Designed miniproteins, single chains, continued (2). Designs and how they scored, part 40

Each design is a single chain, and the fold is of that chain. pLDDT is the mean over its residues in the fold that is shown.

## One batch from the design tools (miniprotein)

Design m5368
Fold by ESMFold2-Fast:
Structure m5368 (fold): chain A 84 residues (1-84)
Amino acid sequence: EKIIEAGREALDAISRLAGAPPEERPVWAQKAREYIEEMRKLGAPEELVEALEKAVDYTVQGKPEAGEYSYRAEKLLEELEKEL
């Protein structure tokens, strides 16, 4: 399933972004955003796309909400997978 695959790739990229040294963060942030854009093109639910985008943005900014949105996105992706 294209949406689920892209979502898993986005979450993996966000996880790598969170642990990356400063010089590698732009690469992982861009990869995450590319997968999120692919999900949007494939018709993924708005809530899932928004949670993923906020997870990337907050992780890049070092904001405490990053973990909350990553977790929300993971749960929304699990729910979407169960509907298929």
Scores: mean pLDDT 84

Design m5369
Fold by ESMFold2-Fast:
Structure m5369 (fold): chain A 93 residues (1-93)
Amino acid sequence: MIPEEAKEAADRALELMLAGDYEGALALFEELASSPDELTRELAEASAIMALLHAGLQGRLDFVRRAQASPNPLLAEAARAAAGVYEAIQSAA
């Protein structure tokens, strides 16, 4: 049900995240989160949360803050969720 192009873009975003290119990954997630297809937007939100959690664990809180300021509400929500998890992890350390 999710278009193949959206799956390929999500896979590409994850590849960029694993390579440490969080800006490139974030740009692809912003594109996917702007899709008219609801399932594509849900995929983008879930994938963005994982990418932003990974970025924060690597010390890239600048990308999490940038995503929180996104004009796309799904991406901003994903970034707020990721930030909450970082705060919980830091409080437990």
Scores: mean pLDDT 73

Design m5370
Fold by ESMFold2-Fast:
Structure m5370 (fold): chain A 89 residues (1-89)
Amino acid sequence: MEEEIKKNVNEMIDKVIQVAKEKGRDDLLAELEKLKENGYSVREIYDVLKKHNDKEGLKALKDFLIERLKKRYPEVAKQVEEWFKKEEE
């Protein structure tokens, strides 16, 4: 259901926000909270993390997304992992 997809994306942004809080990245935290309020895509979360050079947040986003997808959509999880690998170049 669409609601399950939204729930998984919300859990993902919350994990990334937690990492930003633990690292004291106030500017990054403000941008992530703004994304959460206005609606967002995985790409937008990635772009914000990359802009602020948050390597741990990027890893948390990647790991969380792949772990959630591989349980129900293993082929999609593999495509997402390959996408992150290309973007790291």
Scores: mean pLDDT 68

Design m5371
Fold by ESMFold2-Fast:
Structure m5371 (fold): chain A 92 residues (1-92)
Amino acid sequence: MFELDPNMSKEELLKLLREMKEELEKLAKERPELAEIYRKMAEMLELVIKQAEANPELTTEQIMQMVLLGAQRLGDAYENGEPFVPEPIVVP
């Protein structure tokens, strides 16, 4: 699970997401058995970062929801044996 502080600034959150993406890419190299899932998690974080940068109106809370929804989608795909398809995440 990602530990997200609801009092984080948007800039701090985006920095954290970039650092998490880099760590996941590193973990994919260190753990070949889990490399695919770590790469898909990194792809999901990259999409969230891009959406947040493209939509400056998105709040920190909405960006956090996008990360959580992306993680849930990845988890569901993994449990169901389905390939994770990276696509824009819509939050209510």
Scores: mean pLDDT 72

Design m5372
Fold by ESMFold2-Fast:
Structure m5372 (fold): chain A 86 residues (1-86)
Amino acid sequence: MKEKLRELFEKQVEMIRNGLSEDELSEEEKQQLAEAEKVFQEFAEPLVAELRDSADPVAAMRRILEEALEFAEVPEEDREILLRAY
């Protein structure tokens, strides 16, 4: 799980750095990203349940993303790139 999350974030950082869109990805790369996104959703699932009745859903969503980046051990500079894109 952790390795797949790290691969997802590393791939997204490379796409952002190189100006690549999803249209420029191969079918295999798109499938790999979709599978990695499912891993992220599994990570976020228990946190999303608390979000539905939260008084501050925007802050809660940001917190989920930050926790996922920390869990995947994403470097700080890459975190800035991803947080800017999301």
Scores: mean pLDDT 69

Design m5373
Fold by ESMFold2-Fast:
Structure m5373 (fold): chain A 86 residues (1-86)
Amino acid sequence: TLSFDEVKALMYVMAQLTEVYLEAKRRGDQESVKLVEETMKRISENIYDMEKILEILKELGAKLADNPSMQASIQRAIDHLEEVLK
C-alpha cells in the first residue's frame, strides 16, 4: 500500500515524464520517445519500490544528458523523490 505522500511523489514524477514525452514527440525524437515509454513501463512495474523508481529515473537522466530541457525535467523528478525518501 502506498502512502499519500508516495502517491503525490509518483504523480509529480509522471507529470515530469509526460513533459519529456511531449517535448520528444514535438521534436520528432523517436529515440527519446521510446526511452520515455520504456521508463514509464518500468516504473509501472515497480510502483511499490521507490528506490527502484529512483534508479530508473537516474538511468533515464544519464541517457538524456545531451538534451538539457529533458534532463532538467528528469532531474526535478529525481530531486522530488529523493526528498520524499529522506
Scores: mean pLDDT 88

Design m5374
Fold by ESMFold2-Fast:
Structure m5374 (fold): chain A 67 residues (1-67)
Amino acid sequence: SKEELREKARKLLVEMGLTPEQADEAIKAAENKDFDKVGEIVGEAARRSKDPEKAQELSSILLELAS
């Protein structure tokens, strides 16, 4: 479900070093198809976590939320 995807994205973004507020902003940006904002936030999460596998998983979840 989209709610399950939102919960997974929120948890992953926070685990990657973002605040809950930034995580909610990323989810809203994805649902609004604001891909520039999504790319910016994913890039920040990738830089903080230094985990390319988590960054790829996050991108896939956010893209699914945009569909």
Scores: mean pLDDT 84

Design m5375
Fold by ESMFold2-Fast:
Structure m5375 (fold): chain A 78 residues (1-78)
Amino acid sequence: SPVEQRYRQRMLELAKETFVRVSDANAEYFAELAKAKTDSEKQAVESAYDERMAAILAEARRRLAELEREYEAARAAA
């Protein structure tokens, strides 16, 4: 159905956007880790990376739940 096709397309778009955000976070992590000179600085870089990754995944989960709600509403309206 058009409703199911739109849902699948938006799911794919969310997956691609999340992949890009994760890839950017990984690139930043390795760049910052290369600059770290002390164990304390390395721990700070790791903590920042963990926080950024948690935020990216939390946003992806929220958007996934929103897409699911929109899909259910569209299916009920059709």
Scores: mean pLDDT 88

Design m5376
Fold by ESMFold2-Fast:
Structure m5376 (fold): chain A 72 residues (1-72)
Amino acid sequence: SQRDAELFRKFANEFVKTAEDSVKVGQALDAIREALKRGESVEELRNYLKEVLKLDDDEVDAFVELYEELKK
């Protein structure tokens, strides 16, 4: 929904401090959208965020929590 998209943007803004952060956060949100479409596991998303996007554990946990909320 449009409200979910707005929540996504507000959430992302908490992690964006540089232009590089903006790109990484955008990629993380795209990964969440694709995971939702495919019904992917939390562990597959977590591994992508950590190993490919190189987010720290706190960032990964925050994005995974967002993913679980959006699945409801």
Scores: mean pLDDT 74

Design m5377
Fold by ESMFold2-Fast:
Structure m5377 (fold): chain A 66 residues (1-66)
Amino acid sequence: MEEAIKAGDIDAVKKKIAELEAQIAALRAQLPTLTPDARAVAERTIAELERQVKEGRKALEELEKK
């Protein structure tokens, strides 16, 4: 994400957001099958990925203003 933002590559940022959203969906789908400890780790990972998606969307809006 950071490298794509620094390069100003709109397509790379869009692709990275889509990849992160796919990872979030996959992790959420697995949550019911995980042990409590593994679930806590997965939920923490989901929160981090959601932060990266939010950052990427803000950067995308700034890049697209031109």
Scores: mean pLDDT 79

Design m5378
Fold by ESMFold2-Fast:
Order: sequence, then structure tokens, then C-alpha cells
Structure m5378 (fold): chain A 120 residues (1-120)
Amino acid sequence: SMMDQLLELLEEAKALVEEMLARLRAIAEDRGEEEALAVIEALGRELEELFAEAKKKIKEGDFKGFLEILQQMEDSIADAVDAVLALLDEEGRNEVRKVVTDFHEKYTDIMSKMEELIDS
């Protein structure tokens, strides 16, 4: 069903976000950037709550609410990444940008598939 496919894609998106966060944590830890690490940890907690809410919206058939939560997740990731980049030197910023670029390519593909399912 569409609901089962959306739930599967949401779990794929969650795994991808968790991989990105783990890579960002490693960069912050290796560099001793405690403030950047705190931003990444706060983002992780916020996204865990948003994924739970997104799953609930799918199960309720509230696809408009689901898409609004996806937008909120994207905005939260962008804001946190910008904050982390501001705290790092040029080498750290380049490492973060590589992680974020890899993440965005895969994440955008998953988001496009979810939007296509809802629009069909």
C-alpha cells in the first residue's frame, strides 16, 4: 500500500539522517569542538521527535501534516548545519560540506519518492 511504502521510505530517511549525524559527531569530536557537538546532539533529539510525529501522520492519513513535518526536518537540518559550519575552521567546514553533500543527494531522492507517492 501507499502507507507501507511511505513508512519504508521514512525508515530509509531516518537511517540516512542517523548516518549523517554520526559522521558530523565524529568531525566535531576529532576537532574538540564541544559547541558544535552540542548543536549536533540537539538536532539528533529534535529529528527523532519529528520522525515519530511524521510516522504518526502517515498512519492517520494526514499527508499534508506529513509533508509539513518533512519541511520542518529539512529546515532544522539546514539551520543546525549552518551553526556547525560557523563554529569550525576551513578544514572542518570542508569535511562537514562533504558529509552534507552526500546526505543531501540521497535524502532528496527519498523525499522526491515520498512526494510522488502522495501526489499519485
Scores: mean pLDDT 90

Design m5379
Fold by ESMFold2-Fast:
Structure m5379 (fold): chain A 81 residues (1-81)
Amino acid sequence: MEETFRRLKELVEELRERAEAALAAGDQAALDRVIEELGALYALGARLKGFSQEEIAEKLGVSRATVSEWIRRGERLLREH
């Protein structure tokens, strides 16, 4: 579990660099994608800490379906890194 959080932190740093590059290039679509990926990683991180999808949805102000999709997306992002 600790190794998963280390990888998650590394991926967040990579996304921050990608956001910086998107801002420098004026690429709104790339920036929007990075923001969505950060949301997915946040939802995954909360799930790994033991929060339920219902609790995460309440805290983030989104639907359970959105949280489910974000967790799935976050898992995919971690598998690619």
Scores: mean pLDDT 79

Design m5380
Fold by ESMFold2-Fast:
Structure m5380 (fold): chain A 113 residues (1-113)
Amino acid sequence: NPLLEKLKSAIDNGDLDTAFELLKEIIDQHLNTDKRATIADEINDIFSSSTNTKFLTKLLGKIYRNKELRLKFIALLLSSKDKAVQLSVPGLLRMIVVPDKEIDNDIVEAKKL
């Protein structure tokens, strides 16, 4: 997927604005498609393989500030058929210091999408 390859490159290069716009585009294009589960797995692989934890925290923090985008992102990841990817969602939200109660509420709301 060309957008996922560009996203990985933007993350590796520390380009926050490009990574944010690409991730937003990927979410918007794939959230309502049959490919959403595969895209969720590929995004999780990109995030899990990244050594730049500070950059990922900034990227996720930027996503989290927009409630609509945050819920769509959680919904996309939860669409994975891999239980390990689904279980990674609370961990990703904890990286940006989201309280556990708020994580639980976001997951419940995202499941409705």
Scores: mean pLDDT 79

Design m5381
Fold by ESMFold2-Fast:
Parts: sequence; C-alpha cells; structure tokens
Structure m5381 (fold): chain A 60 residues (1-60)
Amino acid sequence: SSLEEKIKKLSNNKKKLSREEAIDILEKLGFDREEAEKLLADYPEELSLEELVLIYEKLK
C-alpha cells in the first residue's frame, strides 16, 4: 500500500514526520484517528519515524 511504501522510504531518511503523517501511520497500525491524536498530544509536534515506532512499542 502507499503508506507502507512511505514508511519504508522514511526508514532510510531520518527526517521528522509531520503530525498528519504520524497520525496516518498510527492509524494504519491499528489506532483510530482520535486515539492517535490523543497519544501524540503528549509528544513533540515533529517526531522521527524511530520515535513513533518506540511510542507504539511502549503501548503493547
């Protein structure tokens, strides 16, 4: 899917994700949009993909 392709590209580029990009990734990982927004409200506005993955791993 387009999102999985984007995630793979971001793994090679250490740039920050926008809030919308981070929400989209979390939504594809099983969060609804409202849950993703609430989760990310406690974190910096721009996250790296690695930071987002660590946040996701802490929630399991």
Scores: mean pLDDT 72

Design m5382
Fold by ESMFold2-Fast:
Structure m5382 (fold): chain A 69 residues (1-69)
Amino acid sequence: AAGQARADALGQEVADKIKKYKEEFKNDDEAIERVKAMTTGEIGLEMYNAKDADEKIKIGALVNVANEK
């Protein structure tokens, strides 16, 4: 119960960050074009080299926005 409540809170925090970054990136044509020019391997390398969980969330959100356009 307590562990699940903590996981749910963390999941909500991650979901809120994803939503915020997706909103920011929707209007960032330069960032979208950059990601669209990247290969799957290059995106994977950026994810691997990400400094922290927040940076990984940003990369994932940007890729998601680029794929939706």
Scores: mean pLDDT 73

Design m5383
Fold by ESMFold2-Fast:
Structure m5383 (fold): chain A 95 residues (1-95)
Amino acid sequence: MTMLQIRREEALRELRENFSPELVKVGEEGLERLENAKSGKEQVDVLNELEERAFEVALKQGYSEDEAKLLAQQVKLLVALSVMSPGDLYRMLSS
């Protein structure tokens, strides 16, 4: 319980300190949706939508395609790490 709460607060802090307000909003919305996902398929769908949305936001902000892909991946990983168990995260990254 306590470790999950610490991970969430740490992820939100990392988002707020290292990313633009628009990317922070995408990450926060993705985190809320991921917490409410009822199945592994819904978790994958939420994370894919989060990555695509973060990529589009980064491109709109003037980042290159390669930079936008890295930013989107970082936002996705922070959100996944704050909600998913190590086993679920490993399964997702291994597929």
Scores: mean pLDDT 76

Design m5384
Fold by ESMFold2-Fast:
Structure m5384 (fold): chain A 101 residues (1-101)
Amino acid sequence: SEIEKLKEEIAKDPENAEAYFNLGLVYFRQGRYDEAIEYFKKAAEIYEKQGNLEKAAEAYHFAGNVYKAMVRYDEAKEYYRKALELDPSHKVARANLGIVE
């Protein structure tokens, strides 16, 4: 399965932020929101350690989107703010923050 392949990639390279991000997308698509949040957060943390602030911001933005889908607007707000702290030019995160604020 796609999940098993991505987990094998992570097992071989635990710093593969893209594989964590892609797992977040798969779990989000399946409505498995808690797993999606976990993987988006891990992707963001690895991207930050690598100095890739734009991709870290995108991962936090997607974590916010998952919280928004769960109608957990306070948590969605926190993650949109984290995305904007790392990438102040992220127009979609700014718009989404306005919706949940």
Scores: mean pLDDT 90

Design m5385
Fold by ESMFold2-Fast:
Structure m5385 (fold): chain A 101 residues (1-101)
Amino acid sequence: SPREELVERLRAVFDRAEEVLKRIAEHGVTPEDVEEFLRLVGEFTRILDEAPPELQPAVQRVLDLLTTAFDEAIRTGDKEKYDELLAQVRAEFAELERLAR
């Protein structure tokens, strides 16, 4: 369905964003990681704009939590708080997938 196709596009962007966050958490932040993450946020926002109105709040919640996890990774380096935020992002993404079915 068009909704499933949209969620597959979001998952691809989400998976790349998670890889960037993992690199930051393991090796520290680089300017290249920041640029890549901002590009992925831009791509996620474009998909959000294409999403049906009923899915937009769920997509926005995933984006908001993802950017919060990024801020936590670069500012504090608190792995426990970062892991908690990442678990929340994954849970919200799972709910988005459920809503799109």
Scores: mean pLDDT 81

Design m5386
Fold by ESMFold2-Fast:
Structure m5386 (fold): chain A 87 residues (1-87)
Amino acid sequence: MQKAREENQKNLAEGVRKLGELAKERFPSVSEEKMEETAEIIENEEMSILKLSSVGAMMLAVAVGIVLGEDEELVEKAVEKAYEIAK
């Protein structure tokens, strides 16, 4: 079970990295560095399902913002909150 969880967290981290790259391309104010740090924490730290779900909710907000091309400030705040939750 723990090995499968570690593999899934690595896959989530990769997803966060790719999302950060897309966010930076669309919204210059978004911190790709904070997205990378969030991904590194997900990859290397043991996280509760609740903590992972909370970070996931922020990542969904980032993804929606990218798709709509709106609310750069909201996307920036979602990235910041994801980092604070993961840390």
Scores: mean pLDDT 78

Design m5387
Fold by ESMFold2-Fast:
Structure m5387 (fold): chain A 85 residues (1-85)
Amino acid sequence: SKDDLEKINAGLSFLDYMTGLKTLVYPFFSPEDQAFLDKLIDEQLKKIGELFGEEVAKILRDARDKLLAGKITGLEAKEEVVKKL
């Protein structure tokens, strides 16, 4: 459906954004600046939860946490999210 496609596109766009932040931003910024970025990301996830449901937001939070911890790649995060959505 169109709604499912919008949900998948939102999830993939979020993970592309997170992969960019991990590579280009987080390694160069202080813990305080990283905490500010984490707050902005949490606000974006809240909006996704309001649009597509809390289960979608939870799936994206779990993938983000693994990605930022270096446990999975950006591609692996996308594959996991698409399978769960």
Scores: mean pLDDT 85

Design m5388
Fold by ESMFold2-Fast:
Structure m5388 (fold): chain A 117 residues (1-117)
Amino acid sequence: SPELEAIREEMVRALRELADKHNLPEEVKEKIVELALRILDAVAAKDFEGLRELLEELGELAVKNNIPPEVVAELMALIQAAAMRVADAVAPDDEALRDRLAALLEEARRAVVAKAS
């Protein structure tokens, strides 16, 4: 879908800009991009188990690389915005999908912030 490709490209650009702004290492930046794209794929597939595993992996990456809580919050906001746009594109009438996705992303953000201190 042209709409899904545009969402992916816009998210990747925003994530790279955020990583560069906060001087994250290139290897960490590219792993964040890889995981974020896989998160969007899981949302499009309605694969909530895969989504949980990817969010846990992203959280572990953030903690292991000592990413500040404020940067984690910005990163999660960008991923959440893109994920919600994917959900709207693939299932526009599925409010339960959007609510579940928002809850999982907020849970992941809180878990990473709690461990990063």
Scores: mean pLDDT 85

Design m5389
Fold by ESMFold2-Fast:
Structure m5389 (fold): chain A 82 residues (1-82)
Amino acid sequence: SLMEELQKRAEERLLEELRAEGASEETIERARRALELYFQGKSHREIAEATGLSVATVSRLEARFLKLVEEELKEAGYKIIK
């Protein structure tokens, strides 16, 4: 439950960062789809084939997402011990 909430917040933050960087709504929807497939355990290649993103782009999205999950975990720890 907590992990699902943190993952959802990380996903929302990633999509907002992409929007702030000037990504189109089409690109944002592809990124959202990539994260859905990532949660299903799909490989970078399978995600790339399903979304039309390059394998390199999928890899970078995963790295950005995992960094945001780490930040959400640290923020949750900070809030509960503050």
Scores: mean pLDDT 81

Design m5390
Fold by ESMFold2-Fast:
Formats: C-alpha cells, structure tokens, sequence
Structure m5390 (fold): chain A 58 residues (1-58)
C-alpha cells in the first residue's frame, strides 16, 4: 500500500540520519556533547521502532 511504502521510506531516512549521528558521536571529544547526542540517538531509535511496528501491522 502507499502507506506501507511511505513508512518504509521514512524508516530508511531515519536510519540514515541515525548513522550520521553515530558518526558525529564517534568524532565528539566533549563528554557532555557526546552524552546529549547519545540521548538524541536513543529517541530516534524509539521513533524507528514505532514506525517498524506500524509497518508490520499493515
């Protein structure tokens, strides 16, 4: 369905963004900035998990 296709595209876009964020975390020397980026990464994973669960229900 169009909804499944759009959701799969959104999941992929979020995974690509997460990969870029992990690269920034790896390059970060500031412990506070690293901690904040890790919290953001955790939130992004929650969104992906929700989208994947929604896609599986279609």
Amino acid sequence: SAKAQAMQAAIQANRDAAARLQQEIAQTTDPLKRTLLQLVAGGSQTVVDRMEASLAAL
Scores: mean pLDDT 80

Design m5391
Fold by ESMFold2-Fast:
Structure m5391 (fold): chain A 75 residues (1-75)
Amino acid sequence: MKYDESVEEIIAAAKGALDEAERLAKQGDPRAVNYLVATYLLLVAAEVNSGKLTPEQKEILERARKLAAEIDAKL
């Protein structure tokens, strides 16, 4: 089964979405929220496929939580 391959691709996509969310949030772009939501959905998909939370996934999740708190403070 292609779980390892799909999980790596999903984690890479989550990191990309988070990087874009952070960039847009610094510019005050409302699209930042859409990329932040995409990051969370991709992290859930990775956990469902792998059955575990890796250190990389945990790092992405912590970054996403910090960004969400910053966006909430500005809204």
Scores: mean pLDDT 76

Design m5392
Fold by ESMFold2-Fast:
Structure m5392 (fold): chain A 76 residues (1-76)
Amino acid sequence: MDMRMEAMKGAVEAAEYGVNSDKPEAQEKLRKLEEEAKKMRADEKTKQMGETMVQAVKNAKSAAKALAERRAKLAA
């Protein structure tokens, strides 16, 4: 159980890093994380974990969009 909580926390942190960083490497990691999350969701044995990771990626993308909107308003 502890290992699953750590893996989920790591996935959330990786997603946040990807959306908050302008580095190509961070964007690539975010893309791979999204692909892995979708694969895990498709597998019955890892479906619950995959659904959590897919949601984490969606939340991170929403946060990135909100950040971009704030930056656009502040950069005026």
Scores: mean pLDDT 68

Design m5393
Fold by ESMFold2-Fast:
Structure m5393 (fold): chain A 86 residues (1-86)
Amino acid sequence: SLLDLLSEEEKEYLRKVFEKFDLDKDGVISWEEWKEAVRTNPDLDLSSLNDHGLEFFFMRFDKDRDGVISFEEFLEFAAELKAREA
């Protein structure tokens, strides 16, 4: 699967990033947590995006359109980006 492209070290790094964005620690990132994560992490270069820009990025992660980003969806997106770099 695409997830096989990610090393265990990359998965651990991505888990830490995910946990930082998962503000209520429920195991998913909601739309409100995503907006707050962007607002509180200016180093992401996403703080200048309006709600439409933020929603566009959120929808790229939320593949099943359930309104939240799961850790699996987060990893799948990272794996797809890595596959495109090859």
Scores: mean pLDDT 69

Design m5394
Fold by ESMFold2-Fast:
Structure m5394 (fold): chain A 105 residues (1-105)
Amino acid sequence: SEEERERLRKLAREAAERLKKEIARFDELIKQGKLSREQVRRFVSRYAASGILAAALLIAPSREEVRAIVAQVRDPDDLERILAYLYLDDAPDFVIRAVAEALEA
């Protein structure tokens, strides 16, 4: 429905705003010298992995393949980051829906 589409888009927008705040906080901690090299490496690696999965979802040729990729993501924080990247990349509604429904499960 139109209302459901708007609800899912709002959820994705809120995820994107949280991602922006988290990145800003991390940038501030780097500037203050409060993060070890290992902490920086882990943060960048985790965020890069979420971005790669979001890219995979954008090029997935079918709804079945989108669902199969989403089903492999077990961490809700990873799903929320993926949802944020999909929103920023103007992903199709069916891709946003698949990730948002998995996050709500």
Scores: mean pLDDT 83

Design m5395
Fold by ESMFold2-Fast:
Structure m5395 (fold): chain A 64 residues (1-64)
Amino acid sequence: NAEKEKIKEELLERVTRTIADAKAQGLPEVGEALALIDVGMAVSFGEITPEEAKEILEKAKEKA
């Protein structure tokens, strides 16, 4: 589903940015917590699965 892939791409970009910004401020744990909340909300709204959320979070942590 093209719409779902777009949501996953936008979410990955956003949470990667969140983690990177927090890490630059010396608050990496805060960035990871905010990223977890963001992907968790997407799961709660039925936009992605828990498995997809885990993959996005893992990729974001690597890229940040």
Scores: mean pLDDT 84

Design m5396
Fold by ESMFold2-Fast:
Structure m5396 (fold): chain A 63 residues (1-63)
Amino acid sequence: SEERLAKIEAALDAGHARANALPVNADASTVIEVFDEAVKEHGLDLTGLQALVEYALAKRRAA
């Protein structure tokens, strides 16, 4: 649904902003955790990676 995709986009934007605030030497696990947290904070039962894949597939189907 458009509502779900809007939530995913907002969650990924929030995760990206938080990741950009991390130190340049932050490890991959810390980056993964901030995206997972952003997705959960937006009420989505997804990991950050699952949210990214769902969003990417939805955009491809529209093309």
Scores: mean pLDDT 85

Design m5397
Fold by ESMFold2-Fast:
Structure m5397 (fold): chain A 64 residues (1-64)
Amino acid sequence: SDEDAIKQLLTLAESGTTPENMEITAYLMLRRGLPEATLREAAARIPDQTHRDAILAGIKRAQA
């Protein structure tokens, strides 16, 4: 579900994952059919700017 995807991204951010891992995870989620709006919602809930930027980079990569 969309909420499960958001929770997964929040958990990755809390665990201190790398920006590269966050970016590729967001990219793959979008490629699998997760809505862009759901990824942007997850980014908005993450306090770390580096992780937020990584999610947005993943979205941009999927749209190129």
Scores: mean pLDDT 87

Design m5398
Fold by ESMFold2-Fast:
Structure m5398 (fold): chain A 98 residues (1-98)
Amino acid sequence: HMVVKVVAAITVRAKNEKDAERIREEMKRLAEETGAKIVKEGRRTIQLSVSAPTEEEARKKVEEIKKAMLKHPGVESIRVTFATADAGVEVEREEIKV
């Protein structure tokens, strides 16, 4: 019997370093609100990781973060990757350009 475990990585790319600074502050707040964690920071890139016991819970948290980030005019793109383990390993990737 396998326990379904979902991990999502959300990577937000800023248009420039000044916008990246503002986006980092917002991503930190969203991480605290959703239980996500900041796992990597670059000059223009911020990555969050979301872990949930179910795909539905992971997708709900990801959608909340996506909706908040899409409101920022400094966002160039958002990339989401899902990994699930049930009968096998499934990988789903989504990229949104703003």
Scores: mean pLDDT 74

Design m5399
Fold by ESMFold2-Fast:
Structure m5399 (fold): chain A 60 residues (1-60)
Amino acid sequence: NLIETLVNQVLSERGITDLSDSQKSNLIDYVDGYAKALGITDTKLLTSLTEMAVDIETRL
């Protein structure tokens, strides 16, 4: 799954190693849901959406 791969890549890039499986699943579901709702298929836009979702989860 591309979304799962992007979430894992962004987490690794940010040095985040302590997210629970539930938090990762929520991030994947969030990004996948929004991408499908908005018709986003471009990898660059999906990456940006994933980065924003990770920032929200880890900052808030």
Scores: mean pLDDT 79

Design m5400
Fold by ESMFold2-Fast:
Structure m5400 (fold): chain A 83 residues (1-83)
Amino acid sequence: SELAAQLEALADRLREAALAGDVAAARAYGDALVALARAHEAEIVAYLQSEGYSEEEAREAVARAIAHARALTDKAVAYAEEL
């Protein structure tokens, strides 16, 4: 889906920025990813439920994805502060 492609692209950009220690890019992509996921949480949960996940499992998957995005952003900030 278009949403899935956008989320994947933002996640890839966040990962690249984090590995490069690019704090500004990591923050921008991380914030965009979290905002997009939150704005479409109900759609993502409904999609996962249609694929056989429970509502609880689907909500946990979204929460984990948001937590990972934030962790990558925080890691990029920490690495840049050491440089």
Scores: mean pLDDT 80

Design m5401
Fold by ESMFold2-Fast:
Structure m5401 (fold): chain A 61 residues (1-61)
Amino acid sequence: MEELEKQRENTRKLAKEAAEIAKERGFVDDLIKQINEAAKKSDPETAEFLNIVKEELEKAK
């Protein structure tokens, strides 16, 4: 419960940092595409975390 929320928050924080780097280096769109493919092949819990990363990448555009 609290552990899952903490993992989601940590994932968002790391995703924001990764999104800034991806934006600076110009591969945000490529990374979003790869995450979409990975999420379709992942279990629901993993897909949820991948979607958090995708949301932060979309915000960085």
Scores: mean pLDDT 77

Design m5402
Fold by ESMFold2-Fast:
Structure m5402 (fold): chain A 73 residues (1-73)
Amino acid sequence: GPPAPLPEDEFRRVVEEFRKLIEEEMAKGLDEHSAVGLAVRRLLERGYPADEISRVVKEVTGAPGAVRSAPAA
């Protein structure tokens, strides 16, 4: 079956770590988008699955990326 989601306490810990990584990179002069990208790479290097990282990104940034369909004819 699909991988089980992280327990709430572990998910919150990963979210906190992700926020700290973003803040550290932004303190170095990076924009938020670049800092988020680097934080994602750090979590991947630590062995977190991509689906859980995506959930952490959504929780922290609030921007899931909407697909815009052009209303044509």
Scores: mean pLDDT 72

